# Designed miniproteins, single chains, continued (2), part 102

Each design is a single chain, and the fold is of that chain. pLDDT is the mean over its residues in the fold that is shown.

## One batch from the design tools (miniprotein)

Design m7766
Fold by ESMFold2-Fast:
Structure m7766 (fold): chain A 87 residues (1-87)
Amino acid sequence: PSVEEGIGVILRLIGLLLDAELRNLPLAKEAIELALEAAKAYFFEGDREKAKELLEKAKEVLKKIEDPEAKKIAEEAIRLVEELLES
């Protein structure tokens, strides 16, 4: 992906993280933080394996989310990073 694409994903993830924080959704926040770390590992470090491991951890946190709104924003964060890694 281009620098612009990577930065765009990171900014969207920060927006989702802020939404989770303001809504007091702790598991969504945890999953989004892991997704953001995965995007940063891939984009800034070039470490695809570390990014995949962090993304898998985000998916495990997602499995624990019962709140539909929290699940929706965490799923969106994970999807954004999966799409970035497939680019």
Scores: mean pLDDT 85

Design m7768
Fold by ESMFold2-Fast:
Structure m7768 (fold): chain A 74 residues (1-74)
Amino acid sequence: SEEAIKEAEEKAREAARQAGEALLRNATLAPEDPPVEIDVAARVESEEGVVEVVMRATVHPDGRIEVELVEVKV
């Protein structure tokens, strides 16, 4: 359902953001370092099946985190 897709997207987006924040917390990035990409997936089970959403977090050396949708599987 559309609701399950939205729930999976929100969970995946939050997980991607958290992964990026964890990278910044646990690693020292120099200003000249390239951005780091992290893919995370979230699954939501519904009566109509399983929805899986994959989000990508791009972590910049200045501390910015960008999250983008990679794929939706239903």
Scores: mean pLDDT 81

Design m7769
Fold by ESMFold2-Fast:
Structure m7769 (fold): chain A 92 residues (1-92)
Amino acid sequence: GSEAEKGAKEGKEAIEKAGAEAEGKVEGNRVTLTAKGSSVAQQFGGLAGAVAAEYAGAEASVSVSGDTTTITVEGKSPEVAGRGAREAGRGS
């Protein structure tokens, strides 16, 4: 496993601990965290998660569609992407 995969798992678990259904996907140095639930789109704070990922040194973007919030985290290395994804999930 890569550090990006570890960070994606930890970010997913943080979102789930906050009361949402979550999924994480890793493609190289890019992690996509998806959270579902009508309360999740409001409570997740996708923008706050993206800011947390950027503070960790990653680039982040947020998309909200209905009850689904998606945060995409991109780093220059698997370590940066993983750290960003972890902080994105915790920043919700």
Scores: mean pLDDT 77

Design m7770
Fold by ESMFold2-Fast:
Structure m7770 (fold): chain A 60 residues (1-60)
Amino acid sequence: GEVIRRLIMHDYGLSEEQLEELIAMVRAGASREELVARLMEDFGLSREDAERLVDALRKL
């Protein structure tokens, strides 16, 4: 998981704290739609980038 975590932080410009918050949301059972909305609102990602990041987070 560590290599994938570093790649996500680098590719999306996330801090370790931001990544841990998103992983916690996934583990708490947040829906795909909820995660996509959060990424668009809090990080300014496009829908396409937010969906790709959600898919990556689910692999952790």
Scores: mean pLDDT 79

Design m7771
Fold by ESMFold2-Fast:
Structure m7771 (fold): chain A 79 residues (1-79)
Amino acid sequence: LSKEELIKIAEESKRGAEELLEEARKYKEEGDLKKAALLQVSAMMLAMTAANNYIEAGEEEKAKEVLEETKKKVEEIEK
């Protein structure tokens, strides 16, 4: 994979993680804590996929940023 392709995959995975975290927040607001937790786990896995692809592309700071932002959003949902 080219650096450009790795970055594109990382960005798509990051977007997927963000979408799942937003869905998790909605389920938590509805009181479905189990579904919210499962969506958070899935989002974390996508964030790790994004981070791995950023690292392979040589974008270590972007990898750190995606993991830190995902952790922060998970903590915000959990309060």
Scores: mean pLDDT 86

Design m7772
Fold by ESMFold2-Fast:
Structure m7772 (fold): chain A 94 residues (1-94)
Amino acid sequence: SLIKFLPNLEEINKKVIELLDVVDKHAPPRAATVAVAFSLAIIAGALEGLSPEDIRKIGDDFVDELERLGASPEAVAEVRKLVDEIVKIYEKSK
């Protein structure tokens, strides 16, 4: 049920907020649209019950796009770490 999944959704939301903050501070302004789209995809995926593998693919595609848009190597590394943490939260949500 949604209520039983809510603690995991709150943990995911916390990581998404941290990720958006990194992008806002350390990536070009045009990366903000991609980061918002990723955030919506992750939250929607949590509600739809996407697999950890699907979430990993969405996250990897997002990180690749940030790098293409000219985010710093440090920002890319920090976002990749946050994506890994989001995937682990999904793996715990059986």
Scores: mean pLDDT 78

Design m7773
Fold by ESMFold2-Fast:
Structure m7773 (fold): chain A 87 residues (1-87)
Amino acid sequence: SLLDEARALLEEALARVREIVEEGLRNKEPFSVVAERVDAVVDEMMRRLFTLMERMDAAQRAEAEALLVEMAKEIRELLDEAKRKIE
């Protein structure tokens, strides 16, 4: 389903963000570099998600938006933790 595709896309994006943060910490990259790489993943995910949402009805869009809100919270928490460890 379109919702299953949206969930898989969001889960893949979160996994990529976790890898970027872990590599950044391991390689002692500046937080600005880590944040820029995360932003690139989020931008691509949002582009793909909005393309899926164009094909959704109102109820499916509402569910996809709720999943996006939860994902955004997790990414924000990961970046906050990374910033504390780098700085």
Scores: mean pLDDT 88

Design m7774
Fold by ESMFold2-Fast:
Structure m7774 (fold): chain A 75 residues (1-75)
Amino acid sequence: MYIPSPEEAAREAREAAELLLAAGDREALEQAIRRLRELIEKLEKEKEENPELKEELEKAIEAARAALRVLEEAA
């Protein structure tokens, strides 16, 4: 499974946010923020339930949090 770095996730989120805002689609931006929040909660729960996946899940959580921060700042 490909897990982007926090820097890559932030860059992709910024590009996506710029495209959505240029289109005037704030609802899509709000949906993306909601989905990322749900994903982060799920990943944090999986990390507690599956300690053997801790390193991979921590990387995924960091990437998701970086993307979420960028999207929330753009909104």
Scores: mean pLDDT 80

Design m7775
Fold by ESMFold2-Fast:
Structure m7775 (fold): chain A 77 residues (1-77)
Amino acid sequence: NVDHVRRLGLDAVDEERNTLLSQSKTDEQKQLAEKAAELGRKAIDAAVAGDYEEAEKLAEEYRKLVDQYRSLLSQES
């Protein structure tokens, strides 16, 4: 069920986005959380379309932005 798989993936991305936004203290952190969520949603859409190479690439970019976000959060104390 493509719709079910897509919903689960989008729900997971939105849950992580909400967690990151709840911990964000600066506009830069909020912007990174939003950009990560956008890439996460694109990765899910690519996977649902059967474009697994694009999905993997987008998922990797998503992880890099989340890592950058966490680095900024650590620097803010």
Scores: mean pLDDT 79

Design m7776
Fold by ESMFold2-Fast:
Structure m7776 (fold): chain A 67 residues (1-67)
Amino acid sequence: MREGVPAPALSEERRRELAELLGVSEATITRALNDPGPLPDDIVERMAAVARARLEELRAEREREEE
């Protein structure tokens, strides 16, 4: 089986955050991490767009908090 030794690089909190950002369940994220397969190009692009938007939000909030 392919379960092997999955690296715990992502914390549980990060998995939950990704699930919220993508609008899917935490179980879906966990499954994708355990059985990574070729993702559709559309999904990859959407994930990149969401990650970029989230990064901008975090940067804006962080700068606002520092000021």
Scores: mean pLDDT 61

Design m7777
Fold by ESMFold2-Fast:
Structure m7777 (fold): chain A 62 residues (1-62)
Amino acid sequence: SRSEENFKLIDEESTKQDSKGRKVTVDDAVYEVALAVSYTVAKKEGKSREEAEEVAREIVEK
């Protein structure tokens, strides 16, 4: 409860400061999630770490 309030305040403060001219934080978060999911799927299919990283990058960068 108290920790959740502190995390929300930090997120709100960061978003407020990023609005001054930084790139949209949401786009970065979506990129990270898509990369992680693609990597996990490739690894589950039996690809090596290097191959899984390449597949994940291709998916999110296209």
Scores: mean pLDDT 61

Design m7778
Fold by ESMFold2-Fast:
Structure m7778 (fold): chain A 82 residues (1-82)
Amino acid sequence: MKEIEVTNLLTAAGIEIAAAEFARSMGLNQEADDAIKTAGELLAHAARLLGDEVLAQKSREAAEKNDIEGLREVYRELARKA
C-alpha cells in the first residue's frame, strides 16, 4: 500500500518538476514557483512515508529556494528507495 502511494506521489512530483522547468524557461515565474511548491510538498510527503526525514527536509529547503535541480535530486533519491 505505501509503495503505491509513494509511486503516485513521485509521479505527480515529476510532472510538477517538469511543469516548473517549462514555466521558468518561458518566463512564467508565478506558475514555476507554484509548481515548485507543489513538487516540494509531494516529495516531502513521499519521503516521510519512506521514513526519510532528511530527504523531506531537503525537499522543503529546495522548494523554499525555488531550486528545481534540488527537487530533481530529492526525486532521484526517493525513486531509488521506492
Scores: mean pLDDT 86

Design m7779
Fold by ESMFold2-Fast:
Structure m7779 (fold): chain A 56 residues (1-56)
Amino acid sequence: SAMAEELARRAEEAARAAGPAAAKTSGWHYRQLAEEGRDELAREAARRAGESAAKA
């Protein structure tokens, strides 16, 4: 669904933001964080997406 795709996209963005230490490590590491915390970060991404929508 469109909502699921939006949350997945936001989860990816949140995963990158939530893993600043992974940015200094190999790229696979941040990818692992994104996949392992997919559901958890999806909830965080939904909140951040709401903030972005309110800002727009």
Scores: mean pLDDT 58

Design m7780
Fold by ESMFold2-Fast:
Structure m7780 (fold): chain A 67 residues (1-67)
Amino acid sequence: SSTIRRVAIADLSRAFGLSREQAEALLDMVLAGAPDEEVRAAALALGLSPEQAERLVRMLRNVAAAT
């Protein structure tokens, strides 16, 4: 839902120190069917640590399942 999407983008942005636009782009990659390796690589390119990137992928998968 649009409400779940909006809340998730805000939560991801806050949790990982990303802009809302960066969090939205990563969520859109997952919703478009991007594999975990591609999403993780994108997170690393944004300056996240490997541990943060792994946590982000798990959160994005949970959000995608609810959206």
Scores: mean pLDDT 84

Design m7781
Fold by ESMFold2-Fast:
Structure m7781 (fold): chain A 89 residues (1-89)
Amino acid sequence: MEAEIDEALVLIYLAIAKIDLRLGKPDSTIEALEKALDLVEKSTSLTPEQKRRILEGILELAEEVLKVSTNPEKAQEVIDRARELLEKV
């Protein structure tokens, strides 16, 4: 049950990030990606396979937002954290 809720919540944050990125809201995109990343990092119910797929999605969006962000340091922090977690999965 909690695994399904965590996965659904992460997918919601990724959807928010995609929408906000297309609306020209890079700061909101970064915030949504940070929330998704925190869920992946702290979740004990997500499988390694689920974590890997989610982290790859976070990386893709974070790299895209880095190109348009007025706060590149925060986008880079998300990229670095996602890469570190991906190596541990």
Scores: mean pLDDT 81

Design m7782
Fold by ESMFold2-Fast:
Structure m7782 (fold): chain A 72 residues (1-72)
Amino acid sequence: SEEETEVSEAAGLAGEEAGEAKAEEAKEAMKEVGKANSGKASKEVAEALKKAAEALKEGDAEKAVEYVKKAA
C-alpha cells in the first residue's frame, strides 16, 4: 500500500538525510558532465550517466556518485 511505502520512506528518510546531500551532488555532477559532453558524449559517458540516473531513482546516491565519477 501507499501507506506502507510512506512508512518505509519515513524510515528511509533518516538514511536519506545522509543520502540527500549526495543525491544533490550527484545531480549537479551529472548536469556538469552532461553539459560538457552534451553533443559529443562517448558511449561510455552516456552509459555511466544512465546508470547514475538509475541509481538515483533507486535511492542509492553513493552508487550514482560512483557512476558519475566514471563518466568524468
Scores: mean pLDDT 63

Design m7783
Fold by ESMFold2-Fast:
Structure m7783 (fold): chain A 91 residues (1-91)
Amino acid sequence: PESLRTAEEVIAYGEEMLARYPDNPAAQAFGYTAIGEGYFRQGKYEEALEYYEKALALAPRDAEAWRGLARVYEKLGKHEEAAEARRRAEE
Protein backbone atom coordinates (compact mmCIF):
# COMPACT_ATOMS: atom_id res chain seq x y z
CA PRO A 1 0.00 0.00 0.00
CA GLU A 2 1.21 3.48 -0.92
CA SER A 3 1.37 6.34 1.58
CA LEU A 4 -1.39 8.92 1.09
CA ARG A 5 0.61 11.63 2.92
CA THR A 6 2.06 14.55 0.96
CA ALA A 7 5.86 14.84 0.67
CA GLU A 8 5.74 17.87 2.99
CA GLU A 9 3.71 15.95 5.62
CA VAL A 10 6.19 13.04 5.51
CA ILE A 11 9.13 15.44 6.01
CA ALA A 12 7.32 17.23 8.88
CA TYR A 13 6.57 13.89 10.56
CA GLY A 14 10.22 12.86 10.31
CA GLU A 15 11.34 16.20 11.78
CA GLU A 16 8.87 15.75 14.68
CA MET A 17 10.33 12.28 15.38
CA LEU A 18 13.85 13.74 15.52
CA ALA A 19 12.75 16.55 17.89
CA ARG A 20 10.54 14.39 20.16
CA TYR A 21 12.92 11.41 20.56
CA PRO A 22 16.47 12.82 20.45
CA ASP A 23 17.92 9.97 22.58
CA ASN A 24 16.19 7.10 20.74
CA PRO A 25 18.42 5.87 17.85
CA ALA A 26 15.60 3.80 16.29
CA ALA A 27 13.26 6.82 16.26
CA GLN A 28 16.08 9.05 14.89
CA ALA A 29 16.79 6.52 12.10
CA PHE A 30 13.05 6.33 11.27
CA GLY A 31 12.84 10.14 11.23
CA TYR A 32 15.77 10.41 8.80
CA THR A 33 14.25 7.69 6.55
CA ALA A 34 10.92 9.58 6.47
CA ILE A 35 12.69 12.86 5.56
CA GLY A 36 14.63 11.04 2.81
CA GLU A 37 11.38 9.59 1.40
CA GLY A 38 9.79 13.07 1.43
CA TYR A 39 12.69 14.66 -0.47
CA PHE A 40 12.65 11.74 -2.95
CA ARG A 41 8.95 12.42 -3.65
CA GLN A 42 9.82 16.09 -4.26
CA GLY A 43 12.50 15.06 -6.81
CA LYS A 44 15.26 16.36 -4.50
CA TYR A 45 17.46 13.31 -4.92
CA GLU A 46 20.70 14.71 -3.45
CA GLU A 47 18.87 15.74 -0.25
CA ALA A 48 17.09 12.35 -0.14
CA LEU A 49 20.49 10.61 -0.41
CA GLU A 50 21.89 12.64 2.52
CA TYR A 51 19.01 11.70 4.83
CA TYR A 52 18.99 8.00 3.90
CA GLU A 53 22.75 7.95 4.64
CA LYS A 54 22.06 9.51 8.07
CA ALA A 55 19.41 6.84 8.75
CA LEU A 56 21.84 4.04 7.81
CA ALA A 57 24.57 5.51 10.05
CA LEU A 58 22.17 4.86 12.98
CA ALA A 59 20.52 1.66 11.65
CA PRO A 60 22.87 -0.06 9.13
CA ARG A 61 20.47 -3.05 8.73
CA ASP A 62 17.39 -0.93 7.85
CA ALA A 63 16.09 -2.57 4.66
CA GLU A 64 13.69 0.33 3.97
CA ALA A 65 16.53 2.89 4.07
CA TRP A 66 18.60 0.68 1.70
CA ARG A 67 15.61 0.47 -0.70
CA GLY A 68 15.30 4.27 -0.53
CA LEU A 69 19.02 4.68 -1.33
CA ALA A 70 18.67 2.30 -4.30
CA ARG A 71 15.83 4.39 -5.77
CA VAL A 72 17.83 7.60 -5.28
CA TYR A 73 20.94 6.12 -6.97
CA GLU A 74 18.79 5.02 -9.95
CA LYS A 75 17.44 8.57 -10.31
CA LEU A 76 21.01 9.95 -10.13
CA GLY A 77 22.15 7.49 -12.86
CA LYS A 78 24.40 5.57 -10.43
CA HIS A 79 23.23 2.12 -11.48
CA GLU A 80 26.04 0.09 -9.85
CA GLU A 81 25.53 1.80 -6.46
CA ALA A 82 21.76 1.25 -6.86
CA ALA A 83 22.32 -2.50 -7.46
CA GLU A 84 24.54 -2.73 -4.35
CA ALA A 85 21.95 -0.90 -2.20
CA ARG A 86 19.24 -3.29 -3.45
CA ARG A 87 21.40 -6.28 -2.44
CA ARG A 88 21.87 -4.78 1.05
CA ALA A 89 18.09 -4.26 1.35
CA GLU A 90 17.37 -7.94 0.48
CA GLU A 91 19.88 -9.38 3.01
Scores: mean pLDDT 84

Design m7784
Fold by ESMFold2-Fast:
Structure m7784 (fold): chain A 92 residues (1-92)
Amino acid sequence: MPSEVEVLASLAIMTLEIAKKAAEEGDAKAAVEGAELALEYVERLREAGADEELVERAEEHLEKARRAAEEGDFKEAVAHFEEARDVLAEIA
């Protein structure tokens, strides 16, 4: 059965995949909202005792993706969502 950490990491990944797709489609608002929701799951991962170095790296990439989407740099946002996904997959 999946642990709380595994469930939260999966929810963060699902959320950021939706945000990444929004960024690929040029939807800044949806990409920003998705990044913010993924960041909430990452904070819950920290509270659940996930690896702090991986949590910090996921947060950094999600914050950069959110800012890039706000600035209309969708290619940069997509790249940071992909980096955050890879980090979150290591937690799961």
Scores: mean pLDDT 88

Design m7785
Fold by ESMFold2-Fast:
Structure m7785 (fold): chain A 57 residues (1-57)
Amino acid sequence: SMTEQMIKQLEKEIEEIDKLIAKLKKEHPNDPEAQKLIKELEERKKQLEKRLQELKS
């Protein structure tokens, strides 16, 4: 179904964001620019997780 395809896409996007956040935290732990990007990515992840929860409800 369209819903199942959307769920898979959101899960993949969340996974990619998690990988990028982990990489930034590991490689640039004291970089203010990296910290800003991490916050933006965490906010985007939260929005995607909310959409995922709504689709599964």
Scores: mean pLDDT 86

Design m7786
Fold by ESMFold2-Fast:
Structure m7786 (fold): chain A 89 residues (1-89)
Amino acid sequence: LPTFDDEAEGIAAAAEAYAEVARLVAERSDEEARRLAEEARRLLERMAAAARAGDLAEAEALAAEAEPLLKELHELAPEAVKEALEELR
């Protein structure tokens, strides 16, 4: 079973992957979707940093802030999200 440090690294890696998806969506989106993608990317980068510092409570709070932005981004730019996810596989 993973230790606390291994779990924090896993959360950080996932947050970094989602931040990269948000970055790619921003490059392929109109102004409003790009703005949301950039905001989500900043929150996800902060989440990765908090997880790497061992602050899982802060990482969870940042994930909760990013979730509605990611949902809205998927609704506004579904094709850009799909393309970004395909590029990272």
Scores: mean pLDDT 77

Design m7787
Fold by ESMFold2-Fast:
Structure m7787 (fold): chain A 55 residues (1-55)
Amino acid sequence: SLEDKIREVVEKYGKKLEEKVQELRAAGITDPEKLQEVSDELLKEADKEIEKITS
């Protein structure tokens, strides 16, 4: 269903974001601004995928 597809996109990007943040932390990057930039980029990608599914 459409709702299930949207949920899967959100879940996938959520997990990818968490993994990416953890990688940055392991590299010694704890700057909130840097973490927010990565978060914003991934959320934009997820939003585009959702738009494509809902069109």
Scores: mean pLDDT 81

Design m7788
Fold by ESMFold2-Fast:
Order: C-alpha cells, then structure tokens, then sequence
Structure m7788 (fold): chain A 67 residues (1-67)
C-alpha cells in the first residue's frame, strides 16, 4: 500500500468506527482525519483492512479511537 491508500482506508474505517461509538458526523470526520494523519495508526488500520476486510479495519479503528 502507498501512503495515500493507507490514509484513505484509515479515514473510511475511522469515520465508520466513530459513528459506531455514537459520535456525531462532525466529530466522526475529525476523528477519521486524526486516524488518517497518524502514520502508525493509518498503517495498522490499512493492514487490518487488507487481511480481514472492511470489518477488520473498522475494529482496529475502534481500538485506536478508544486510546
């Protein structure tokens, strides 16, 4: 994965995860942007998405948002 694809996957998973946690759309976008702009978190989410699909990426984002 290139860095741009990692950011895209992290943003999508982070946004979905934040909404699942009960955040509003504005807050969810901010959290998704934080996940996408942290290279280590973006990498972890993207790797999870590649191995286990969208659900795995979302699960990883849920764990990282809780930190």
Amino acid sequence: LDEEEQRRLAYAAGYAAALLLGYDEETARKLAEEMANDPEKAREIAEASLKGGAAAGIQKALELIKE
Scores: mean pLDDT 84

Design m7789
Fold by ESMFold2-Fast:
Structure m7789 (fold): chain A 94 residues (1-94)
Amino acid sequence: NALVAANPEDANDYLLLGASYFNKKNYSEAIANFKKAIALDPNNSLAYYNLGLALLKLKNYAAAITNYQKALALNPNNVLAKASLAAAKAKLAK
């Protein structure tokens, strides 16, 4: 599904809506909207990174790590995903 043409504005709208829910601490709705952004744009490194952040807030460290790894696979220069991956791994090790 990586080559499905999606409207970039629709994917970005779901990213922004997800971020709004995240800021309201509604992490379940944030996750739902980040997943919609990924469905519309499967190559969006930022959507995977933000999904990882929401999962981390729910203390789902294993799922957060998986999504940060996907973000880095799509954009190896995502410094935020690299730092967040290290932090999540440290939490899982305790």
Scores: mean pLDDT 82

Design m7790
Fold by ESMFold2-Fast:
Formats: structure tokens, C-alpha cells, sequence
Structure m7790 (fold): chain A 55 residues (1-55)
């Protein structure tokens, strides 16, 4: 069996914690933006694009 990897460094643990806090903050900001109606995806038919051969 392969031994488990070493425990993460304090710097790595702190970085992961900071990322988690930022993600929570982003989620809260998105919720607030959605509540304010800042996001709206209108129904738009996809435009017809000409078929171009890749080089």
C-alpha cells in the first residue's frame, strides 16, 4: 500500500481557507445580484454562423 501524503503545510491550509471564504463571499454577491435582477438571459435564437474549415 502507498503511504498517505504528508499533511498540508500551514500556508496551504490557510490558502484553502481563504479560497473557501472568497467562494462564500462570491456566492453571497451572486445571490444579491440575482435578487436585484442584475442577471437576465434573454431568449435569443442562436445566430446562423457560416461553416469555416479549420486550417
Amino acid sequence: PIPPPPAPSPATAAALGEIAARLIGIGDSLDASLAAGRFEAPFVPRPALPAIAAP
Scores: mean pLDDT 64

Design m7791
Fold by ESMFold2-Fast:
Structure m7791 (fold): chain A 81 residues (1-81)
Amino acid sequence: SSDQVQQLMSQGYSDVDNIISQYQQMLSNGVNVNDVINQGNIQLHTMIVNIIQQGISQGVSPSQASQVGGDISQYFDQQVS
């Protein structure tokens, strides 16, 4: 349902905001920028895969779940650009 898609997107956006908060903390603690970027990309990829799989298991079509993943990825790019 559209409500299910909206819930997945809200979860993904919240998870992105948490990843970015962790980025800021790591940078403040003197962690190398490349290490922060690599860690965040791994976390983002894992999170998107998990959200897609969760959506499919809840009856969201694979195409809708993939679209949610794409929207989450775009949101992350907008926040870090």
Scores: mean pLDDT 84

Design m7792
Fold by ESMFold2-Fast:
Structure m7792 (fold): chain A 86 residues (1-86)
Amino acid sequence: SMEEVIEEVKKLKEELKKAIEADDVETAVELAKKFKELFEKYASQSEEIRLIYAETVQYVLEMAEKHPEVTSKVLPILGLVPPSLE
């Protein structure tokens, strides 16, 4: 059900947050990939999933100064590319 998908997305957000705060790059990358997969599959069907994704992206951006290594690996997975000068 969509309710079960929303709960899984919420759980992945909290686990990703903990991995970022721990500078656990490997775990954060795997969690970000799962989070992105669920977003691509269900975002068109759920405003709540779109909101959770936006909040998660904002969180990762806010953590970039304190956790530059893990956030630099997570942001591209979430579809954020640095500005290209080419």
Scores: mean pLDDT 82

Design m7793
Fold by ESMFold2-Fast:
Structure m7793 (fold): chain A 68 residues (1-68)
Amino acid sequence: SNAEKLREIKEELERDPRFKAELVGEDTLVITQVGDILSLIGEALRIIGDYPGLEVSIEGNTLTLRAK
């Protein structure tokens, strides 16, 4: 399910202390990084490559992944 995919992404990113991930409802994952924005973008692109069909939004140092 889309919720299951977002949970897997959340658990993977939370293994890296540079990231904070919060699941909002069943269809939205909000990812925030403390520090360098380029590291956030690089990791996000790597994760998104494995999960096609997610909607991606980037604002400042926050990345939002949303299930379609």
Scores: mean pLDDT 72

Design m7794
Fold by ESMFold2-Fast:
Structure m7794 (fold): chain A 79 residues (1-79)
Amino acid sequence: HMPTPTEVLHMLLEALTLPPEKAREFIEKNREKLLETAKSLGPEVEELIKKFIEAIFNGDLAAARETLQKLAELYRAKS
């Protein structure tokens, strides 16, 4: 089952609430679902989700939060 845009946002927010090592494990476990859903939502969403994954793996919490905010704004603009 492909996550909805809202489910994707909740998954990304959940990753931000975890310690760095657990956040990486969570994203790794859900990576295929996130990327497949992103591809179905369009190239802009795919790019932002890839940037979020990169930021989490690099421990860049500020970049991860910025990417999540941009993704949330994009979803709201489309609604």
Scores: mean pLDDT 77

Design m7795
Fold by ESMFold2-Fast:
Structure m7795 (fold): chain A 66 residues (1-66)
Amino acid sequence: MKLIVTNSGDINSLIALTLSLMGYPNVTVTRVGDGQLIATISGSEEEINALLDFLSSNPNVTVTEV
């Protein structure tokens, strides 16, 4: 699954989100900048849903699947 993640918070929020996502072994972050990151998520349905729930728990984050 490929996601565009948009962060409406400050630069520190985007950095913290990027570092959190890079901590997951099934996530590849390919682009960070301009209030957005592009992440590719692999793994089981449970692993993907857990990451989507994590992203949705952040009030500054909007996620678009591509």
Scores: mean pLDDT 74

Design m7796
Fold by ESMFold2-Fast:
Structure m7796 (fold): chain A 78 residues (1-78)
Amino acid sequence: LQEKAVEYAAQAARLALEEKGSQETIDYAAQATTAAAAGNLEEAARYAEEAAKLAREEGLEKTAEYAELAAKYAEKAL
């Protein structure tokens, strides 16, 4: 569960770069990845949710999907 949260958050960060998302969206996805890798699952879920919200506002559909998955798996790992 934690490993999947890390993988999905990292994918969201990569996709945010590829889809030319804002630095804020990229930073939240990166913070979610770091928090998940450290086992800070509450922070990981919160950062991933914020990344997903910003990605949807920016029209970054794939980034939003993976950020939502990262949040879901971080919550399941709690």
Scores: mean pLDDT 83

Design m7797
Fold by ESMFold2-Fast:
Structure m7797 (fold): chain A 79 residues (1-79)
Amino acid sequence: SMEEVEKLKREADALIKSLEFLIEQLEHETDPARRARLLAEINKLFDRLEEIIAQLEKFGETDYAKEVREKLDKLREKL
């Protein structure tokens, strides 16, 4: 359980970093096909981050889940 929580926290942090990178790439991408592929990947990572938030809440990690939610919401604002 504690090991699972630490794994989820590390995965959340890595996903946030990946999302920041992909969103910055999207801001500079002009090709419609490449933009569509970037958006698909961004949405896939958002969906995984939502799953992690739900799992963290199940483990009672409410404060950390809230921090991840706030970061996710800020990233969504850039789209």
Scores: mean pLDDT 90

Design m7798
Fold by ESMFold2-Fast:
Structure m7798 (fold): chain A 92 residues (1-92)
Amino acid sequence: RLEEMARLAREIAEAEGLEAPEDLEELKRQLLAQVEAVVRHAEALGEDPAAVLERLAERDLAEARAAGVPEETLEKARRLARLAAELARELA
């Protein structure tokens, strides 16, 4: 999962002209740390971590669409968000 998430994150960054770590292992570590931080925060509030990630993703995707991000890139971002929610369920 983390490798697929890292590949998707890199593809999204390249499409948007953003810099991403060249090292996939570093990108995997960053993605895992972000998901773990959301899990810890949600658990502290008594919320479902996957539901929190899904809400954040929906908001971010709506903002990205309003900013003119291509639908192909938005679909990759939705797939990344689904994988992150699945990872959060495994960690919780």
Scores: mean pLDDT 77

Design m7799
Fold by ESMFold2-Fast:
Structure m7799 (fold): chain A 120 residues (1-120)
Amino acid sequence: SPEKKAEIESLIAQLESARRVLETLLDRFDAGQLTPEDARTAIGVAEGVIATLERLKAITDDPEYQAELDKLIAEVRKVLDELRAAYESGDKAGMRQALERLLTLVDKAIEIAKKILEKE
């Protein structure tokens, strides 16, 4: 439906925004400028991505996409735990790895969302 299509397009835009934030955070990390506020921003981005993926799962009637989204949600939840652990311990290497992993998962989320959109 036009309404479902518009909602999926909005969710894709949210994921693309998350990707831009993560790219900025990685650039700031590599410049030695990453702050504790930036680490909290990364945690918030991961939480937002989980919410976006849960909504995509609720919209799609395709069991294969639901299964792919469930796996992706589980991977993002694991990265969220890694981001929180790195933030609490001051683990800079762990923070960077978690940011790179989250960016990769956001790219996968965008591709799945685009495939769901093409079916509408």
Scores: mean pLDDT 91

Design m7800
Fold by ESMFold2-Fast:
Structure m7800 (fold): chain A 70 residues (1-70)
Amino acid sequence: SSTLAEAQRLLEQLGLSVSAKELLALSDEEFAAFMERELDLPPGLARAILAFVHDKVDALRLLVSLRSAR
């Protein structure tokens, strides 16, 4: 199960000043669209990541890892 405190930390690592509680309450589509817009990701990338991991917090972990690997 996802932890709210970890999600907030991951969002801060991504440079996002958004409430993890509010973000995790979004639909999968709204979450993906928000992440793609705020992080300037290719269309569908956040959607594909979320579909692969099946968890919003795991999607955030993967996005942080991808940014750290560049």
Scores: mean pLDDT 82

Design m7801
Fold by ESMFold2-Fast:
Structure m7801 (fold): chain A 72 residues (1-72)
Amino acid sequence: MSVEEAVDEAAKALGGTPEVRELLTRAAQAYIEGKIDEGNRLVARAAQLADASEEGKLALVRFINTAMEAAA
């Protein structure tokens, strides 16, 4: 799965709002740049904003793993 696909899947799982998608897109970029703490903060903010369900939290774990794997 590509990082862009992972962002789309996680955003859909969290209700697909533009604000959540923007946070996840920024988190993916932070992870690719090696800014792990920044990426984690953005993911936490997205989860809080979306009031993430258990399914949403699992989608976020998959997203983090995919973005981290894409980081060199």
Scores: mean pLDDT 80

Design m7802
Fold by ESMFold2-Fast:
Structure m7802 (fold): chain A 64 residues (1-64)
Amino acid sequence: MKEVFDELARRLAEAARQGRDSLIKAVKEFAEKYGLKDLADSIINAIKARDQPLSGTKPTKIKL
């Protein structure tokens, strides 16, 4: 299925709106089903990058 890439992108966009957990889950399922391991790695890496700044850095007390 050559269109699987387009479907993956669309599904990820919708999942991203529902939440990061949904997004990661959708990526992993698509990667396993369609053999898009490389794409899944890239997308999951992007999700993790987005999660880092929002997750809050290491336990640090901010006074100010």
Scores: mean pLDDT 65

